Designed miniproteins, single chains, continued (3). Designs and how they scored, part 42

Each design is a single chain, and the fold is of that chain. pLDDT is the mean over its residues in the fold that is shown.

## One batch from the design tools (miniprotein)

Design m9524
Fold by ESMFold2-Fast:
Structure m9524 (fold): chain A 61 residues (1-61)
Amino acid sequence: MDEEKVKKLVEQTKKMAEVLPPDVALEQGLEAVDSANISEEAKKKAKEQIKKIVEQKRKEE
């Protein structure tokens, strides 16, 4: 249940990172996680995956 929500949050952040600056995509992604009705463990996992995706985008430019 929470794993599926985490996947959706990560995928949304991936889509945002294609059209928004990395810092903006990160901020919006983290806000979406904080607003989600999921466990604290799932929120931490989602935030870690989102940060990793945005870091990769920053390295690619």
Scores: mean pLDDT 79

Design m9525
Fold by ESMFold2-Fast:
Structure m9525 (fold): chain A 59 residues (1-59)
Amino acid sequence: MSEAELAIRIAEKEIEELKEKGVPEELAKEAKERVRELVAQGRYDEVRALLDELAAKAK
């Protein structure tokens, strides 16, 4: 499995967990699309930042 594919799968799993904690489905869907774009550009640090921001909204 490629590094990019692994990063996407990990991020999507975290987003699904955040949905269960109260993140709206629309935000979760947008986050998944952004993760794919960021991974395609090699911007893995921004993927982590996006997930952290989404987690803050779950509270």
Scores: mean pLDDT 80

Design m9526
Fold by ESMFold2-Fast:
Parts: structure tokens; sequence; C-alpha cells
Structure m9526 (fold): chain A 55 residues (1-55)
């Protein structure tokens, strides 16, 4: 699970970075950052729950 979360995080960060490098407008950047942040937090929370259930 930690490995999965790490990969997901790295992938999301890379996607956001690629969008930034592509010159995405500030408005879209704000939305993207918020969405990524939310997804990361949800994924982390899910991984914690799964770890608790399986362990």
Amino acid sequence: MDEELRRLYAQLVEEVRAALDAGVPPEELTRLAEEVSRQLEEARRRAELERELLK
C-alpha cells in the first residue's frame, strides 16, 4: 500500500509539473493543485484504512 501511494503521488506530481511546464493558465493551475491535493489526501486516507484492516 505504501508503495502504491508513493507511485500515485509521484505520478500526480509529475502530471501537475508537466502541466505547469506547458504553461497552463494560473486559474487552471489553482484548480489542478486543489484537485491533486484532494486526491492525494483521499488516497492516503484510503491506504491507511486498508493497512489497518489488513494488519
Scores: mean pLDDT 72

Design m9527
Fold by ESMFold2-Fast:
Structure m9527 (fold): chain A 85 residues (1-85)
Amino acid sequence: TITATVTFSSGVTATVKIYPDGSFEIKVDGKVVATGKATKTKEGVTFTATSELGVTYTVTIKKDGSFTLTVTVGDLTETATGKAT
């Protein structure tokens, strides 16, 4: 299982888990907001998930463990970076 946690400048914390079967789970402040299946590529793992409220999450994890989470709501976009373990 790959786990990455990031905190946005607002103080909101997001956690992304990718399970061995390729399924993923995104939590924001401890609440599950999106689930789905991730696709592995030669560069790492990248996927996009949209919540029931129309919030779009884009996750990129590179082979070196570099992690980026981008959250989009309408015209607003916030990005946080960190490391996956």
Scores: mean pLDDT 76

Design m9528
Fold by ESMFold2-Fast:
Structure m9528 (fold): chain A 72 residues (1-72)
Amino acid sequence: SEVKEEIERLAEKVKALVEKYSDPETAAQIKARIDELTEKALKYADEGDVQKAARLFAAGVLEAIGLTLESL
């Protein structure tokens, strides 16, 4: 699935960014949140709701970026 591949690829890139710019404890919390959101998004993609998967993942990425900026 193209959507699943894109979600997994973006999740890895966002987690790498979080790890680079956050302290280890904050990075662990944000990465765990990204992993949870990725799992839920992939489940919706598997159920055929690719729009819901994409929207949930996009919202989660924005939340993770916000948390990373707050840690600065």
Scores: mean pLDDT 80

Design m9529
Fold by ESMFold2-Fast:
Structure m9529 (fold): chain A 68 residues (1-68)
Amino acid sequence: SSAEIEAILKEAEKLYKEALVALGNGDYATAEKLLAQAVELLSKVDPEKAKALEELFREIKAEIERRR
């Protein structure tokens, strides 16, 4: 249902934002765990968007590592 899809998207967005916060804090283990949970949820509804967010996350991680 549309309501179920909206709930999954909202939870995936929340987990992804928490993953970015953990990444910014240098907590890669927590960041990767939260990203995996977000991608798993999102892939059930929109697998292309899940892949795009995972790729974007890896780019952000690489940029943070380059600036260290």
Scores: mean pLDDT 83

Design m9530
Fold by ESMFold2-Fast:
Structure m9530 (fold): chain A 88 residues (1-88)
Amino acid sequence: MEEADRLLLEGARAFAAGKYEEAYELFRKAAELAEGERRAVALTLAGEAAFKLGKYEEAKEYYEKALEVDPSLESARENLKEAEEKLK
């Protein structure tokens, strides 16, 4: 679990620096290692990084996966609607 947290922190730093491709890769790896709520968070962050890269279909898929893990995630639900809007 500590490795997933490390990847989330590195991903957050990359995201803050505008390095969205690097952030995307780090968040995806964190999601593969994490379980439960931590996985839902990692999936949501991977979706956000994909959205910043213009990968709206991939962002949508990650938000949907996050909601499968935790359907109460308001942020993932809101971000899913934003991604769907971009695909119209």
Scores: mean pLDDT 86

Design m9531
Fold by ESMFold2-Fast:
Structure m9531 (fold): chain A 75 residues (1-75)
Amino acid sequence: SVEEFIEKLEERIKEIEEEIEKLKEELKKLEEELKKNPDNEELKKKIKEIKLEIEILEGIKALLEGIIAFLKKKL
């Protein structure tokens, strides 16, 4: 069923949103730590990695939302 497939995609989006929120919380903590130690290259690398991971996950979310929108137009 297309409806069951949409529900599975919506569940996957919810999981991605929860992952993004956790990464954003971690990012805030690391950015606060970087303010105390502005020359810490390890913190700068970790911040860049988390920002990239968030960007990738937001991209995947947008793709899945696009698929759902396409499928809903066919129903």
Scores: mean pLDDT 90

Design m9532
Fold by ESMFold2-Fast:
Structure m9532 (fold): chain A 56 residues (1-56)
Amino acid sequence: SVAGLVQGLGSPDPAVRHKAAYELAKLGEQDVAEKALAKLKDPDEQKAIRVIINSV
């Protein structure tokens, strides 16, 4: 579910966060993925997630 993927973006595990962002992007939920990007605390991770979103 989209709600479950949004929860994954708040995970302490970076692998879980990256997987959640990729799955949101693949579902075409770019708006949700962009909002969730703002919840990430690491600027390098924000850059990586944006690349994932733009690659799908």
Scores: mean pLDDT 71

Design m9533
Fold by ESMFold2-Fast:
Structure m9533 (fold): chain A 55 residues (1-55)
Amino acid sequence: MSELERILARLRTLELSPEERELAETIVALYRASTDPRERAALLDALRSLVREAE
C-alpha cells in the first residue's frame, strides 16, 4: 500500500467540508501530475497536514 493510498483512506473516514474536499482533490491531482520527487513529497506533507487539521 502506497503512502498516498494510506492518506486517502484516512481522508475518506473524516467529515470534510466542501472546501477541504476540493483542496484534497487538488493536491492529489497535482501529486499524480508531478514527476519531481521533492514536489511529490511536499504534496504528501500537505495532505498529511490537511488530515491533522480535519481531525
Scores: mean pLDDT 80

Design m9534
Fold by ESMFold2-Fast:
Structure m9534 (fold): chain A 56 residues (1-56)
Amino acid sequence: SEDLEKYYRDSIERERKAIEALRGTASPEDQAALDEVRKEIERREKSFQEYLEKKK
């Protein structure tokens, strides 16, 4: 549903913003770890969008 999609998108966006804020003050090692978390979030978002498209 549209409500579920909006909730999911808003949740991902909040998580992304938190990661970016942390990255600004993190050590190089922690920045690399945060970059991997961000890639996981992007893959998860793409998978969710593909799932919604298949369910139409």
Scores: mean pLDDT 78

Design m9535
Fold by ESMFold2-Fast:
Structure m9535 (fold): chain A 85 residues (1-85)
Amino acid sequence: EELKKKIEELEKRVQELRERFDAEMAENVATDPRITPEQLAAVDRKASLLPEAERVALRGSAYGIDPELVDELLTAIAELEKLKK
């Protein structure tokens, strides 16, 4: 039960961090003229070939996401993976 509750709390945390990541990405795409459609397509193509953690790191760097938010999301994903195994 403790383990299940911990997993549910981490899943909620990952969801909250993913929503913040997606919101910041959408804002940066809309407001930063340096983020071109060709750059987005190239990043998404590379990301589709990578594991989840590397995908998050690549997209975080490419879209100018706050490094602290990226680190929190990657840490939460890694913790969740450890508990689910």
Scores: mean pLDDT 79

Design m9536
Fold by ESMFold2-Fast:
Structure m9536 (fold): chain A 55 residues (1-55)
Amino acid sequence: SLEEFIEELRKRAEELREEAAKLEAEGNKLEALELEGIAALLEAFVAYLERKLKN
């Protein structure tokens, strides 16, 4: 379902944020920024889909 898909995307974005934080702590700042960017895109897409479900 769309609700399940949204949940999966949200979890994936969270996982990417956690991995990015770990990479940043290890000094891999460029890789961390890349994962943060991907997570932000997923979060924006989730927000779009959630808005569609509310109406």
Scores: mean pLDDT 87

Design m9537
Fold by ESMFold2-Fast:
Structure m9537 (fold): chain A 57 residues (1-57)
Amino acid sequence: SAAEQKAEAERLMAEALAKITDPATRLVAERELRRLIEQGRYEEAIRAARKLLDTYG
């Protein structure tokens, strides 16, 4: 469901942001992920968060 996708996107965003130590990079990443979530683009937000986890985790 959309609610489940939104919850997963928000959870993955929080996990990805926790792995980014540079404040400027974290701020840019948070803005991008929040924008996607606000636009209902949950699958794109999930993919972006997973790429960040791969890069910084």
Scores: mean pLDDT 88

Design m9538
Fold by ESMFold2-Fast:
Structure m9538 (fold): chain A 86 residues (1-86)
Amino acid sequence: MDVIVIVKNATDEGIQAFIDEANQMRQSGVEVEIKVDGKTITITIKNGKEGDILRILGVAVELALQGHEVKSTIQGNTITITLGPK
């Protein structure tokens, strides 16, 4: 099943962190697509495994530990993450 992760209200630092992780996943053989539109990132993980999903979610957790406000909603195969700078 394809997994879609939508990150909203990302900072430039947050956008770069998700891009870097997606590129590392591609280098590891994971079929992942990333689209950036302003402060919104859409990441599509094709035939995503639990470990692949956890890698992307790990970026959000790291940002939360660095003081960013993080809110998440999961509906079926779609994960929506909203970031705040506070």
Scores: mean pLDDT 79

Design m9539
Fold by ESMFold2-Fast:
Order: C-alpha cells, then structure tokens, then sequence
Structure m9539 (fold): chain A 90 residues (1-90)
C-alpha cells in the first residue's frame, strides 16, 4: 500500500514539474525556464514529458490568434532547447 502511494507521489511530482515548466514558458521568463530544463537533464523521462507538453502548448498557441508572435517565438525556443536536452540524455 505505501509502495503504491510512493509511486503515485513520484508521478504527481513529475506531472507538477512539467505543468509548472509549461506554464512558465507560456507567459514568463525564458531564462528561468531554461534553468529548470537544465535541472531535469539527469532524468530523461521528465525531459521527454516536458518536451511533449511544450510541443502541445506551442501547437495550441499557434492555433489561437490572440497569442502574440513573441510568445510563439519564446515557446519555439524552449521546445528546441528541451528537445536538445532530451537528445543529449539518450
């Protein structure tokens, strides 16, 4: 029972980290996001999930005409960086 709780907590922590990162990218400081991605470089599974979530955020941003060009460019840079970190972690 406790082992299942531990796995659940680890998964929830990973999801929260990915969600927080994607949220920061969507409207906040790119330098902070870059540092957070670098912290995840030793966990390729987290980097992969972050990369996939950022790609989804970028697609959603491109589909929304209310999203500024600057925000889209920022998301593109973060997605590119997350992909590079993931590729190096392989």
Amino acid sequence: MEEEERRRREEEEREREVMAMAGAVAGHDWEEVKEEIEKLKDDPEKVKKLYEELERALEAARADPRVSERTIERLEEVVKYAREVYEKAK
Scores: mean pLDDT 67

Design m9540
Fold by ESMFold2-Fast:
Structure m9540 (fold): chain A 76 residues (1-76)
Amino acid sequence: AREEAERLAEKGKEAFEAGRYEEAVRYYREALALDPESPLAPDILGNLGLALERLGRLEEARRAEREAREAWLKMQ
């Protein structure tokens, strides 16, 4: 599960770098669903927020950014 979640996060990053923001959102959400308590969750949520901003989905982006901060607090 964790390894698959990391692989999906990598696919999300590749899609984001290629400008395929809807695809990036899908991969990031799948990664979070497989391992919501992952040490990578803050970074995945941050990247999800950036992809959502590029799509103009600003309320969802703000929520992802807030969840990223909350995930950082849980890791301490």
Scores: mean pLDDT 83

Design m9541
Fold by ESMFold2-Fast:
Structure m9541 (fold): chain A 68 residues (1-68)
Amino acid sequence: SESEELLALTRRFHELALKLDPETVEAIVRDFQARLEAVEAERGHVSFDELKAIYEETIARLEAALAA
């Protein structure tokens, strides 16, 4: 289900965030929030597919930060 997929993405996000410096996490979370706000401003809502894509992009950024 969409709820189970979102839960899995949220868990992965949290696992990665715990391994990074708070300042790095804050910067990535701010960008994540800006992406959500941009979609909502344009469309009045965020679809599940858009939310999933933004989560996946943010997780990739967290993974890249951890690898650096």
Scores: mean pLDDT 85

Design m9542
Fold by ESMFold2-Fast:
Order: C-alpha cells, then sequence, then structure tokens
Structure m9542 (fold): chain A 117 residues (1-117)
C-alpha cells in the first residue's frame, strides 16, 4: 500500500541520517585528536568537517531521489577521503595514524549508508 511505501521510505531516511550523523561524530572525534597532537592541522581538520557537514545536508535534501542521494553521497565520500588523505600526508606520524583509523571507520559508515539507500 502507499502507506507502507511511505513508512519504508521514512525508515530508510532515518537510518541513512543516523549513519551519517554517526560518521560526522566519528570524524569530529578523530579530527579533535589529530589537532591535539598536531595543531598546525586545524585549518585542514575544519575544512574536512565543513565539507562533510555540507555533504550530509545535500544527501538529506536528496533522500526523495535515491539515485541522486547515492551520487551526492559518493561525491561527498570522495571529497572527504581526499581531505583525510591530506591530513595523513601533512601530519606527524602520530596524526597520520589517527587519520588512518578515522578513514577506516568513516569509510565503513559510508558503505553502510550507501547499502541502505
Amino acid sequence: SLDEEIKERNERRHKVAELLQKAYETLRKYADEIVAVDPALQPLADELLRTFAEGIRRVVEALGDPEKAKEVLEETRQRVSELMDRLAAAGTPEAAEIARKMKEEVDKLFDEAIKVL
């Protein structure tokens, strides 16, 4: 029925939003840890968090169109991945290790969000 389709769409939207919020909280936690060990990385960490927050907003706005939402999510993943790689390359060895852990956990959450869409 139409009511069941609406319910399933709303449940998928809530799950995607939950996963993306968890990814943002994970990014923020690791970004704070990176900046604590290498304060020179603050501008790059801020760019990472802003890029992800903007990407989440665009994905949430696109959730009525699953193909567009997937496209925006993949674009966001690519941009965020590039910034995480820059953090790993620019930082101290300790900051680079934290950036690798961040990337592993965030990539897993992106994979889960894409599967739900």
Scores: mean pLDDT 87

Design m9543
Fold by ESMFold2-Fast:
Structure m9543 (fold): chain A 89 residues (1-89)
Amino acid sequence: SVEELAKKLLSDDPEERFRAARELLENGTVEELKKVLPYLKQALHDPDPRVRALAVEAIARAGEEGKKYLEEALQDPDPFVRAVAEAAL
């Protein structure tokens, strides 16, 4: 399920978190991404900037409900994550 996939964003394995974020972005429907939005918001605070950037793109794809979370990503320490958030808003 999309919830089980989203739970992998909480994995201790950084590669599993990266794969989960990528899978959600590539294959998640708008409705599925809205459903797991709280997990995607947590992924915005992931130590891996790759995971944070994918979370920004997935949140943007979820639509208007995610806009507040994208505003938080504008303050990300990684310039690439900030650029992705700016492009998504």
Scores: mean pLDDT 86

Design m9544
Fold by ESMFold2-Fast:
Structure m9544 (fold): chain A 84 residues (1-84)
Amino acid sequence: METERKAEQFLQTTRDLADSILQAARQSPDQGLQQAGIASDTLTSQGNNLLETAKQEGKVELAEETIRQATGLMQQVAQEAAAL
């Protein structure tokens, strides 16, 4: 239950941060890079919290899959931002 809730919130946070990075990059490359740095710190913290909860609930595979999805989205966002 807790792992699934945190996984859903982690993906939502990833989507929100992705939108913020692209919006900032459209205004200025420097702002895009700054926002990407903030996003990296936030996602690392939330990802670690998700993994620890998943270990306690025996749902590590769900956490790993969620982190893979988030990583893929952020890689796509970085590619799109670089094209702006």
Scores: mean pLDDT 84

Design m9545
Fold by ESMFold2-Fast:
Parts: C-alpha cells; structure tokens; sequence
Structure m9545 (fold): chain A 65 residues (1-65)
C-alpha cells in the first residue's frame, strides 16, 4: 500500500542522515517514526528532516537520544 511505500522511503532518508530508526507505528493511516540520534550534529539534522518527512511523506517524527 502507499503507507508501506512512505515508511520505506522515510527509513531510507533517516539512514542517509545517520539516524537509526527505533520504532515505526501506523495508527489510522498516519505514520509515526522514532529516530535515535546519538550526536549533536545528527540530532540537528534529524530535527530539520522531521519537517521534511512530514511535508514529503506525511510522517510524524520523534527524535530520541
């Protein structure tokens, strides 16, 4: 489905910025991803990409250390 495609795309982008995908949840057609960012630089990039993920893929992103 398109939701599965959006999750896959978001996971690929997360890896590209050096973040680890810790959790993926799907609730009522909405996608929620938890990213782990271990360094200050990766955390800053992950916060910028969270906005892009929502705009591009309709994905909500939580960032944890």
Amino acid sequence: SKVVSQVSAAQIDAVAIGATVKKVEIKDGKIYITLEAKTPETKARAEEEAKRFKEAYGVEVEIVE
Scores: mean pLDDT 72

Design m9546
Fold by ESMFold2-Fast:
Structure m9546 (fold): chain A 56 residues (1-56)
Amino acid sequence: MDDLIRRGAEAARAGDYETAARHLERAAEIAEEQGDLDTAAILRRQAERMRRRAAE
């Protein structure tokens, strides 16, 4: 999970918001599997923001 969050942040800094969203979505899935619903919700919101940026 931490590696996916790091890769998501790196992609966002590079302006690749679509890739950032995908990494954050995968991290959210792992958090949900671990029962960490709060972290999963935060990661899904960040992924949605990245997708909005990609659509601009």
Scores: mean pLDDT 82

Design m9547
Fold by ESMFold2-Fast:
Structure m9547 (fold): chain A 93 residues (1-93)
Amino acid sequence: SADELINKAREALLKGDVEKAKEYFEQALKERPDDPRVYYLLGLAYARLGDTEKAKEAFEKAIELGHPDIRTAKALLYALEGKEEEAFKAMKE
């Protein structure tokens, strides 16, 4: 399932296997193309690794696709940009 692929991708990223992680995320997106939740989780994974640009792109895509936790995705995007005040505002609105 896509959830199992995402979990495997997350584990691979934590072990430093970025190439393997990419393959698992690509497989998950093939099963759930344009799923905002998949992009949201991808953003969280990249943020944890310090890949802020890829994390931003993934969160922006999740927002574009109508992620149910748009407020949280926006807050995380602002936090990655160092905009802490905007991040707090996004969580309230």
Scores: mean pLDDT 76

Design m9548
Fold by ESMFold2-Fast:
Structure m9548 (fold): chain A 76 residues (1-76)
Amino acid sequence: MAEAERLRALGEAGDPAHVAPLVEALGTSEDDEVVAAAAGALIRIGDPAAIEPLKALLSSENPRARVAAAHVLSRL
């Protein structure tokens, strides 16, 4: 998916300013490829500023978001 490719590119850029858009994509996307790309990008950036927003996603009604948030947190 083009969106997943865009999110991977954000991770490759490594800019902490991209953390918030990546967390939003992780929490709101219905596409497993987009969620996986956002998770990988957040891990690649490795910014601890992602920890608090990701903890909030553990309470999400979206099971994909909860699993992905837990995965990213385990790598930070």
Scores: mean pLDDT 78

Design m9549
Fold by ESMFold2-Fast:
Structure m9549 (fold): chain A 60 residues (1-60)
Amino acid sequence: SMEEVIEKIKNATPEERRKLADELLKKAQQSKDFKERIEYETVAALVLAQIYLDELEKKR
């Protein structure tokens, strides 16, 4: 379920979150249901955006 995915992300390290984002994108690509695909893509995009912002902060 999506709740299990979110819980896994919350308990992950920053490095593990990057891998989870990749797994979410893969699940989105494999999903035949449009709503499920959009949900996975949206969560993956939010995780990737947070990783990007964290990396920008670390550099400056």
Scores: mean pLDDT 76

Design m9550
Fold by ESMFold2-Fast:
Structure m9550 (fold): chain A 70 residues (1-70)
Amino acid sequence: MLEEIRRLRLEAVELGAGERVDEVLREALEELKARAEELEKLPLEEQERVAREVAERIAERLREIIEEAK
């Protein structure tokens, strides 16, 4: 998933939408930081599930940005 997000970011940068992607990634990081205390209390398996769900949302937003930039 992280590799897919990296690939999507690179594609968006090539289309001139890199700043929009960086804002999406910044917002996602702030969300995870705000939830850090909650997430740290979860088992590792649940933490991985939450990380995957956040990564999927990021990937969807990046695909939308790329499609708009084309």
Scores: mean pLDDT 79

Design m9551
Fold by ESMFold2-Fast:
Structure m9551 (fold): chain A 57 residues (1-57)
Amino acid sequence: GPLAEKALAAARAANSLAAAKAATGELYQHGHGSREVLRAALEAKTFEEALAALSRA
């Protein structure tokens, strides 16, 4: 959905796991999109896993 797409774009621009998780966390707290997918991205252990989770949204 739109929130996950925004998080994915932010993650790609930042090119770091920490920045990707920070952007996703903000959307998770305030968004009404696919929280299950956003939570999976927050729990990712690598940048690749975070991007893969967000791409599923």
Scores: mean pLDDT 70

Design m9552
Fold by ESMFold2-Fast:
Structure m9552 (fold): chain A 62 residues (1-62)
Amino acid sequence: GKIIARAVKDVKTSAPAILSLEKGDIVEVLSETEDGIWLARSLKTGEVGLVGSSVLEVLSVE
């Protein structure tokens, strides 16, 4: 199933592997890559990148 989560704070970065997010942005979690680090896709921008699970609030699991 798909995991949908929301950013609970801004993530501002120039690092190419890290997903930039604004508070309230919705993401689809694609995989858990490392403990506490998830690969996610922004539904706003379509960008894919790594994001700390601590900055995400899970909204639904399908």
Scores: mean pLDDT 79

Design m9553
Fold by ESMFold2-Fast:
Structure m9553 (fold): chain A 67 residues (1-67)
Amino acid sequence: MEEEKRREEEKRRELLMRSMSLSVQAISYAVTGVVLSRIDEELSQQYFEKAGELSRESTRLDEEALK
């Protein structure tokens, strides 16, 4: 059905957009972590952990979009 195909495309687009947003956020946290590693190693580690969480969520959304 054409209506079903349109709904599937809309859902896929939303998932891809959310995945892209999370990927950008993960990169921002990782870059900040690198900068902080020279000043505060503990805070840097927390930022790397956040980057990892966001990256995993982004990957999950990508996999869901590819179904």
Scores: mean pLDDT 80

Design m9554
Fold by ESMFold2-Fast:
Structure m9554 (fold): chain A 125 residues (1-125)
Amino acid sequence: SVAEKINSYLLEKSKGQAPSVKFAADGELPADTLARLIFKGKLKRILLNPHIPFSKDIAFTVAHEYGHLLLLEKGLSSGVKDGVYDYTGDESEEDREDADTAMKNAFGKTVEEFADEIVQYVSNS
């Protein structure tokens, strides 16, 4: 599945430290939500909206959520409540810059550059 391919890529890049990516069950996410980051104790997960087909926008959403996860792991919080962060496609300039900075520090790549690599990996696997 697309989620399995994304997980394989993230695990390779993170040396096994990546969040698990899966599609949400029907009705598990609000209709306006593209993805949900879950960070509770040892659970690190990105839930993707199952009604949205895989595209660069979904890859961007995964990379963006990963950026927020990296900020949370450093004890920095932006928009997280009860270990959950929902992404609707709307982002402030500050949230975009914070996610990009976290991804650059971890992987040497912006959210968009990391998303492009997810697209290439999924397309070639």
Scores: mean pLDDT 79

Design m9555
Fold by ESMFold2-Fast:
Structure m9555 (fold): chain A 58 residues (1-58)
Amino acid sequence: SMEELNEKLEELERELVRKLLAGEISAEQATAEGHRRTRELAEEYGLSEEEIKALLSG
């Protein structure tokens, strides 16, 4: 469901922010991993390429 997708995206954001603040990854690495994993999650939930692109650009 979209609610489950949103929960997983929030969990991903918390994970990446935690790693960034801990100095485990750079801002560039966090952005790249965030984009990749957001795409993977959106594809799993059946979003169109246009919807995925909107998520990655917003």
Scores: mean pLDDT 83

Design m9556
Fold by ESMFold2-Fast:
Parts: sequence; structure tokens; C-alpha cells
Structure m9556 (fold): chain A 80 residues (1-80)
Amino acid sequence: ELKKEVLEKIERLIEKLKEAKEKSKDEKVKEQLETAIKDAEKAKELLEKKKSLSEEELEGILKAVEDAEKQLDALAKADE
């Protein structure tokens, strides 16, 4: 159930991004996190609405998800 696994991963990332935004005190960081949240939500909507994705579309979605994870990790290390 590849699609379900990817959806769950995106959902988890959206939650983490929202939590990071709530914890951030920097308005610039909040704006970056809001952009990442919107990108992740768009990826989730694409996965939910499209029954079939091209390999390039799926790879693009996964790349965005991985980039979001890296940004979250970097932010978690910056603010304790």
C-alpha cells in the first residue's frame, strides 16, 4: 500500500511542521514553515485525488517530503 504509506508520511510531516511553527519565535522562520506546510498539503491533495501518478510526479512528491523532513531536523537543532 505504497500510496497509504506516503500519505501517512506527509500527514506526519504536516503535523511536525505545524508544531515547529508554533514553537518558533522568528517571523521569518514561521513564514518558511508555512510555505513548507502548504507544499506538503498540496502533495497530500495530489496523492488523495489522483488514482495514478507518473513516476516523475511521485518522485517529486517524495523529494518535497524529504526536504521538509530535513528542514524540520535543522530547525529542531537550532531551537531547543
Scores: mean pLDDT 74

Design m9557
Fold by ESMFold2-Fast:
Structure m9557 (fold): chain A 60 residues (1-60)
Amino acid sequence: AETVRIETIEGEGGEGIKEIEEIAKKEGALGVSRYTVDGVEVMVVAFETGREPQPAEVYA
């Protein structure tokens, strides 16, 4: 089995990233990690292979 990873890049406020973390956890993400690279905050979300990942923007 493999793991699918999604990366998002957001501003330094962090509030949007917190909401994305909550959504990812509820959608069955295997793990969520945040990094800061050159002043840009990056979030990595891992999902199990074969499962459709849900983006922070709710897909209606």
Scores: mean pLDDT 53

Design m9558
Fold by ESMFold2-Fast:
Structure m9558 (fold): chain A 111 residues (1-111)
Amino acid sequence: MPAPVVSVSPASASAAAGAPVTLTVTVTSAPAPVVRVTVLVSTAAIAAGSTVPGGEMVAAYTYDVAPVAAGESVNVTVTPTTAGTYYYAAQVEDALGATGTSASGTLTVTA
């Protein structure tokens, strides 16, 4: 079964520690509507289609979402608490249990 193909924007985001950041997850294609979004935060870049970051996983933010069809997008909000520079990606799950992961963006968190 084909995996969902997704992207996350912006390509670069910044926030103060404890401040919310809104990310837009766009579903390019999926076998079924996307019902769950997880934002993965890692110390190294995450490859599209991979659930294993190249570095240490620092945080994961999981949201059950209203069904998102191919060509649609959903906004998710993450609140980073630790200052540093990270990579983030969106991992989605469709209604059939297939998962897909976006290419990573960069998140800069200030103290």
Scores: mean pLDDT 79

Design m9559
Fold by ESMFold2-Fast:
Order: C-alpha cells, then structure tokens, then sequence
Structure m9559 (fold): chain A 58 residues (1-58)
C-alpha cells in the first residue's frame, strides 16, 4: 500500500541519518572494513528510498 511505502521511506531515511551521524562522530574510531560497511549501508538505504519514490510517481 502507499501507506506502507511511505512508512518504509521514513524508516530508511531515519536509518540513513543515524548511520551518517555515527560515521561523522565515530568514523575515525572504526576499522577500514567497518567504515566501508557503514558507507555501503548508507548507499543501500538511499537507493531503497530512491526506488520506492520512483514507484510512487507511477
């Protein structure tokens, strides 16, 4: 449903914000592998939001 898609967008946008904030505050404390995994998680979350928004335009 549209409601379910909007909720998923909000949840993923919130998660991306939290991941970015953590990386900004603690990125220097993370191993190279952990930094790459955090960056990958952010990119994945942003891509999911983009794809759902595109489907909502159809």
Amino acid sequence: SKESQLKTIKQNEESVRELRKYLEEHGDELSELMRLLWEAAISAGELVVKRIKEKLKE
Scores: mean pLDDT 84

Design m9560
Fold by ESMFold2-Fast:
Structure m9560 (fold): chain A 75 residues (1-75)
Amino acid sequence: MLSPGQVYSLSDAIQYLLDNGDEKGAKELIDFLKSFLSPENAKKVEEIYNDETLSDKEKVQKIRDIMLEETKKNQ
């Protein structure tokens, strides 16, 4: 189970990878995080990551919000 602190640290890591053009590293870390989510929330994360209308910052923030929602159900 991910803590809120772990969600913030991991979302910061995803942002760092995207800021450095490491799309593959960001995707691998997102796929790792999806393994801790319900199937519904994992699908939402995938949809957000593939949404071409969103900036990288908006994607990371929306993914973080979904991960925080999952942690609240498991706390």
Scores: mean pLDDT 81

Design m9561
Fold by ESMFold2-Fast:
Structure m9561 (fold): chain A 92 residues (1-92)
Amino acid sequence: MEVSSEPAFSSSLSEKQKEALRLAAEGARAFQAGDYEKAAELFRKAAELALEAGDDVLAAAALYNLAKALEKLGKEEEAEEAKKKAEELLEK
């Protein structure tokens, strides 16, 4: 199996994947705090970076969380689009 104990300066994750994970974590904190607008912004950026990195699973997770934040904001159409895109990424 893969070696995951890389030195602190090196990782098997790309820089875009690392940044996407960081933004997703910040988005989750904003969501828990009730700051749904900030959460949506952070999850949207996380999804963009994950897609650029080719990480469809991470992108789908970020888009699903984006949809939840958008639903809290009453943006049902945008939430449905984000959810649909997340589901399409997981089919591939």
Scores: mean pLDDT 79

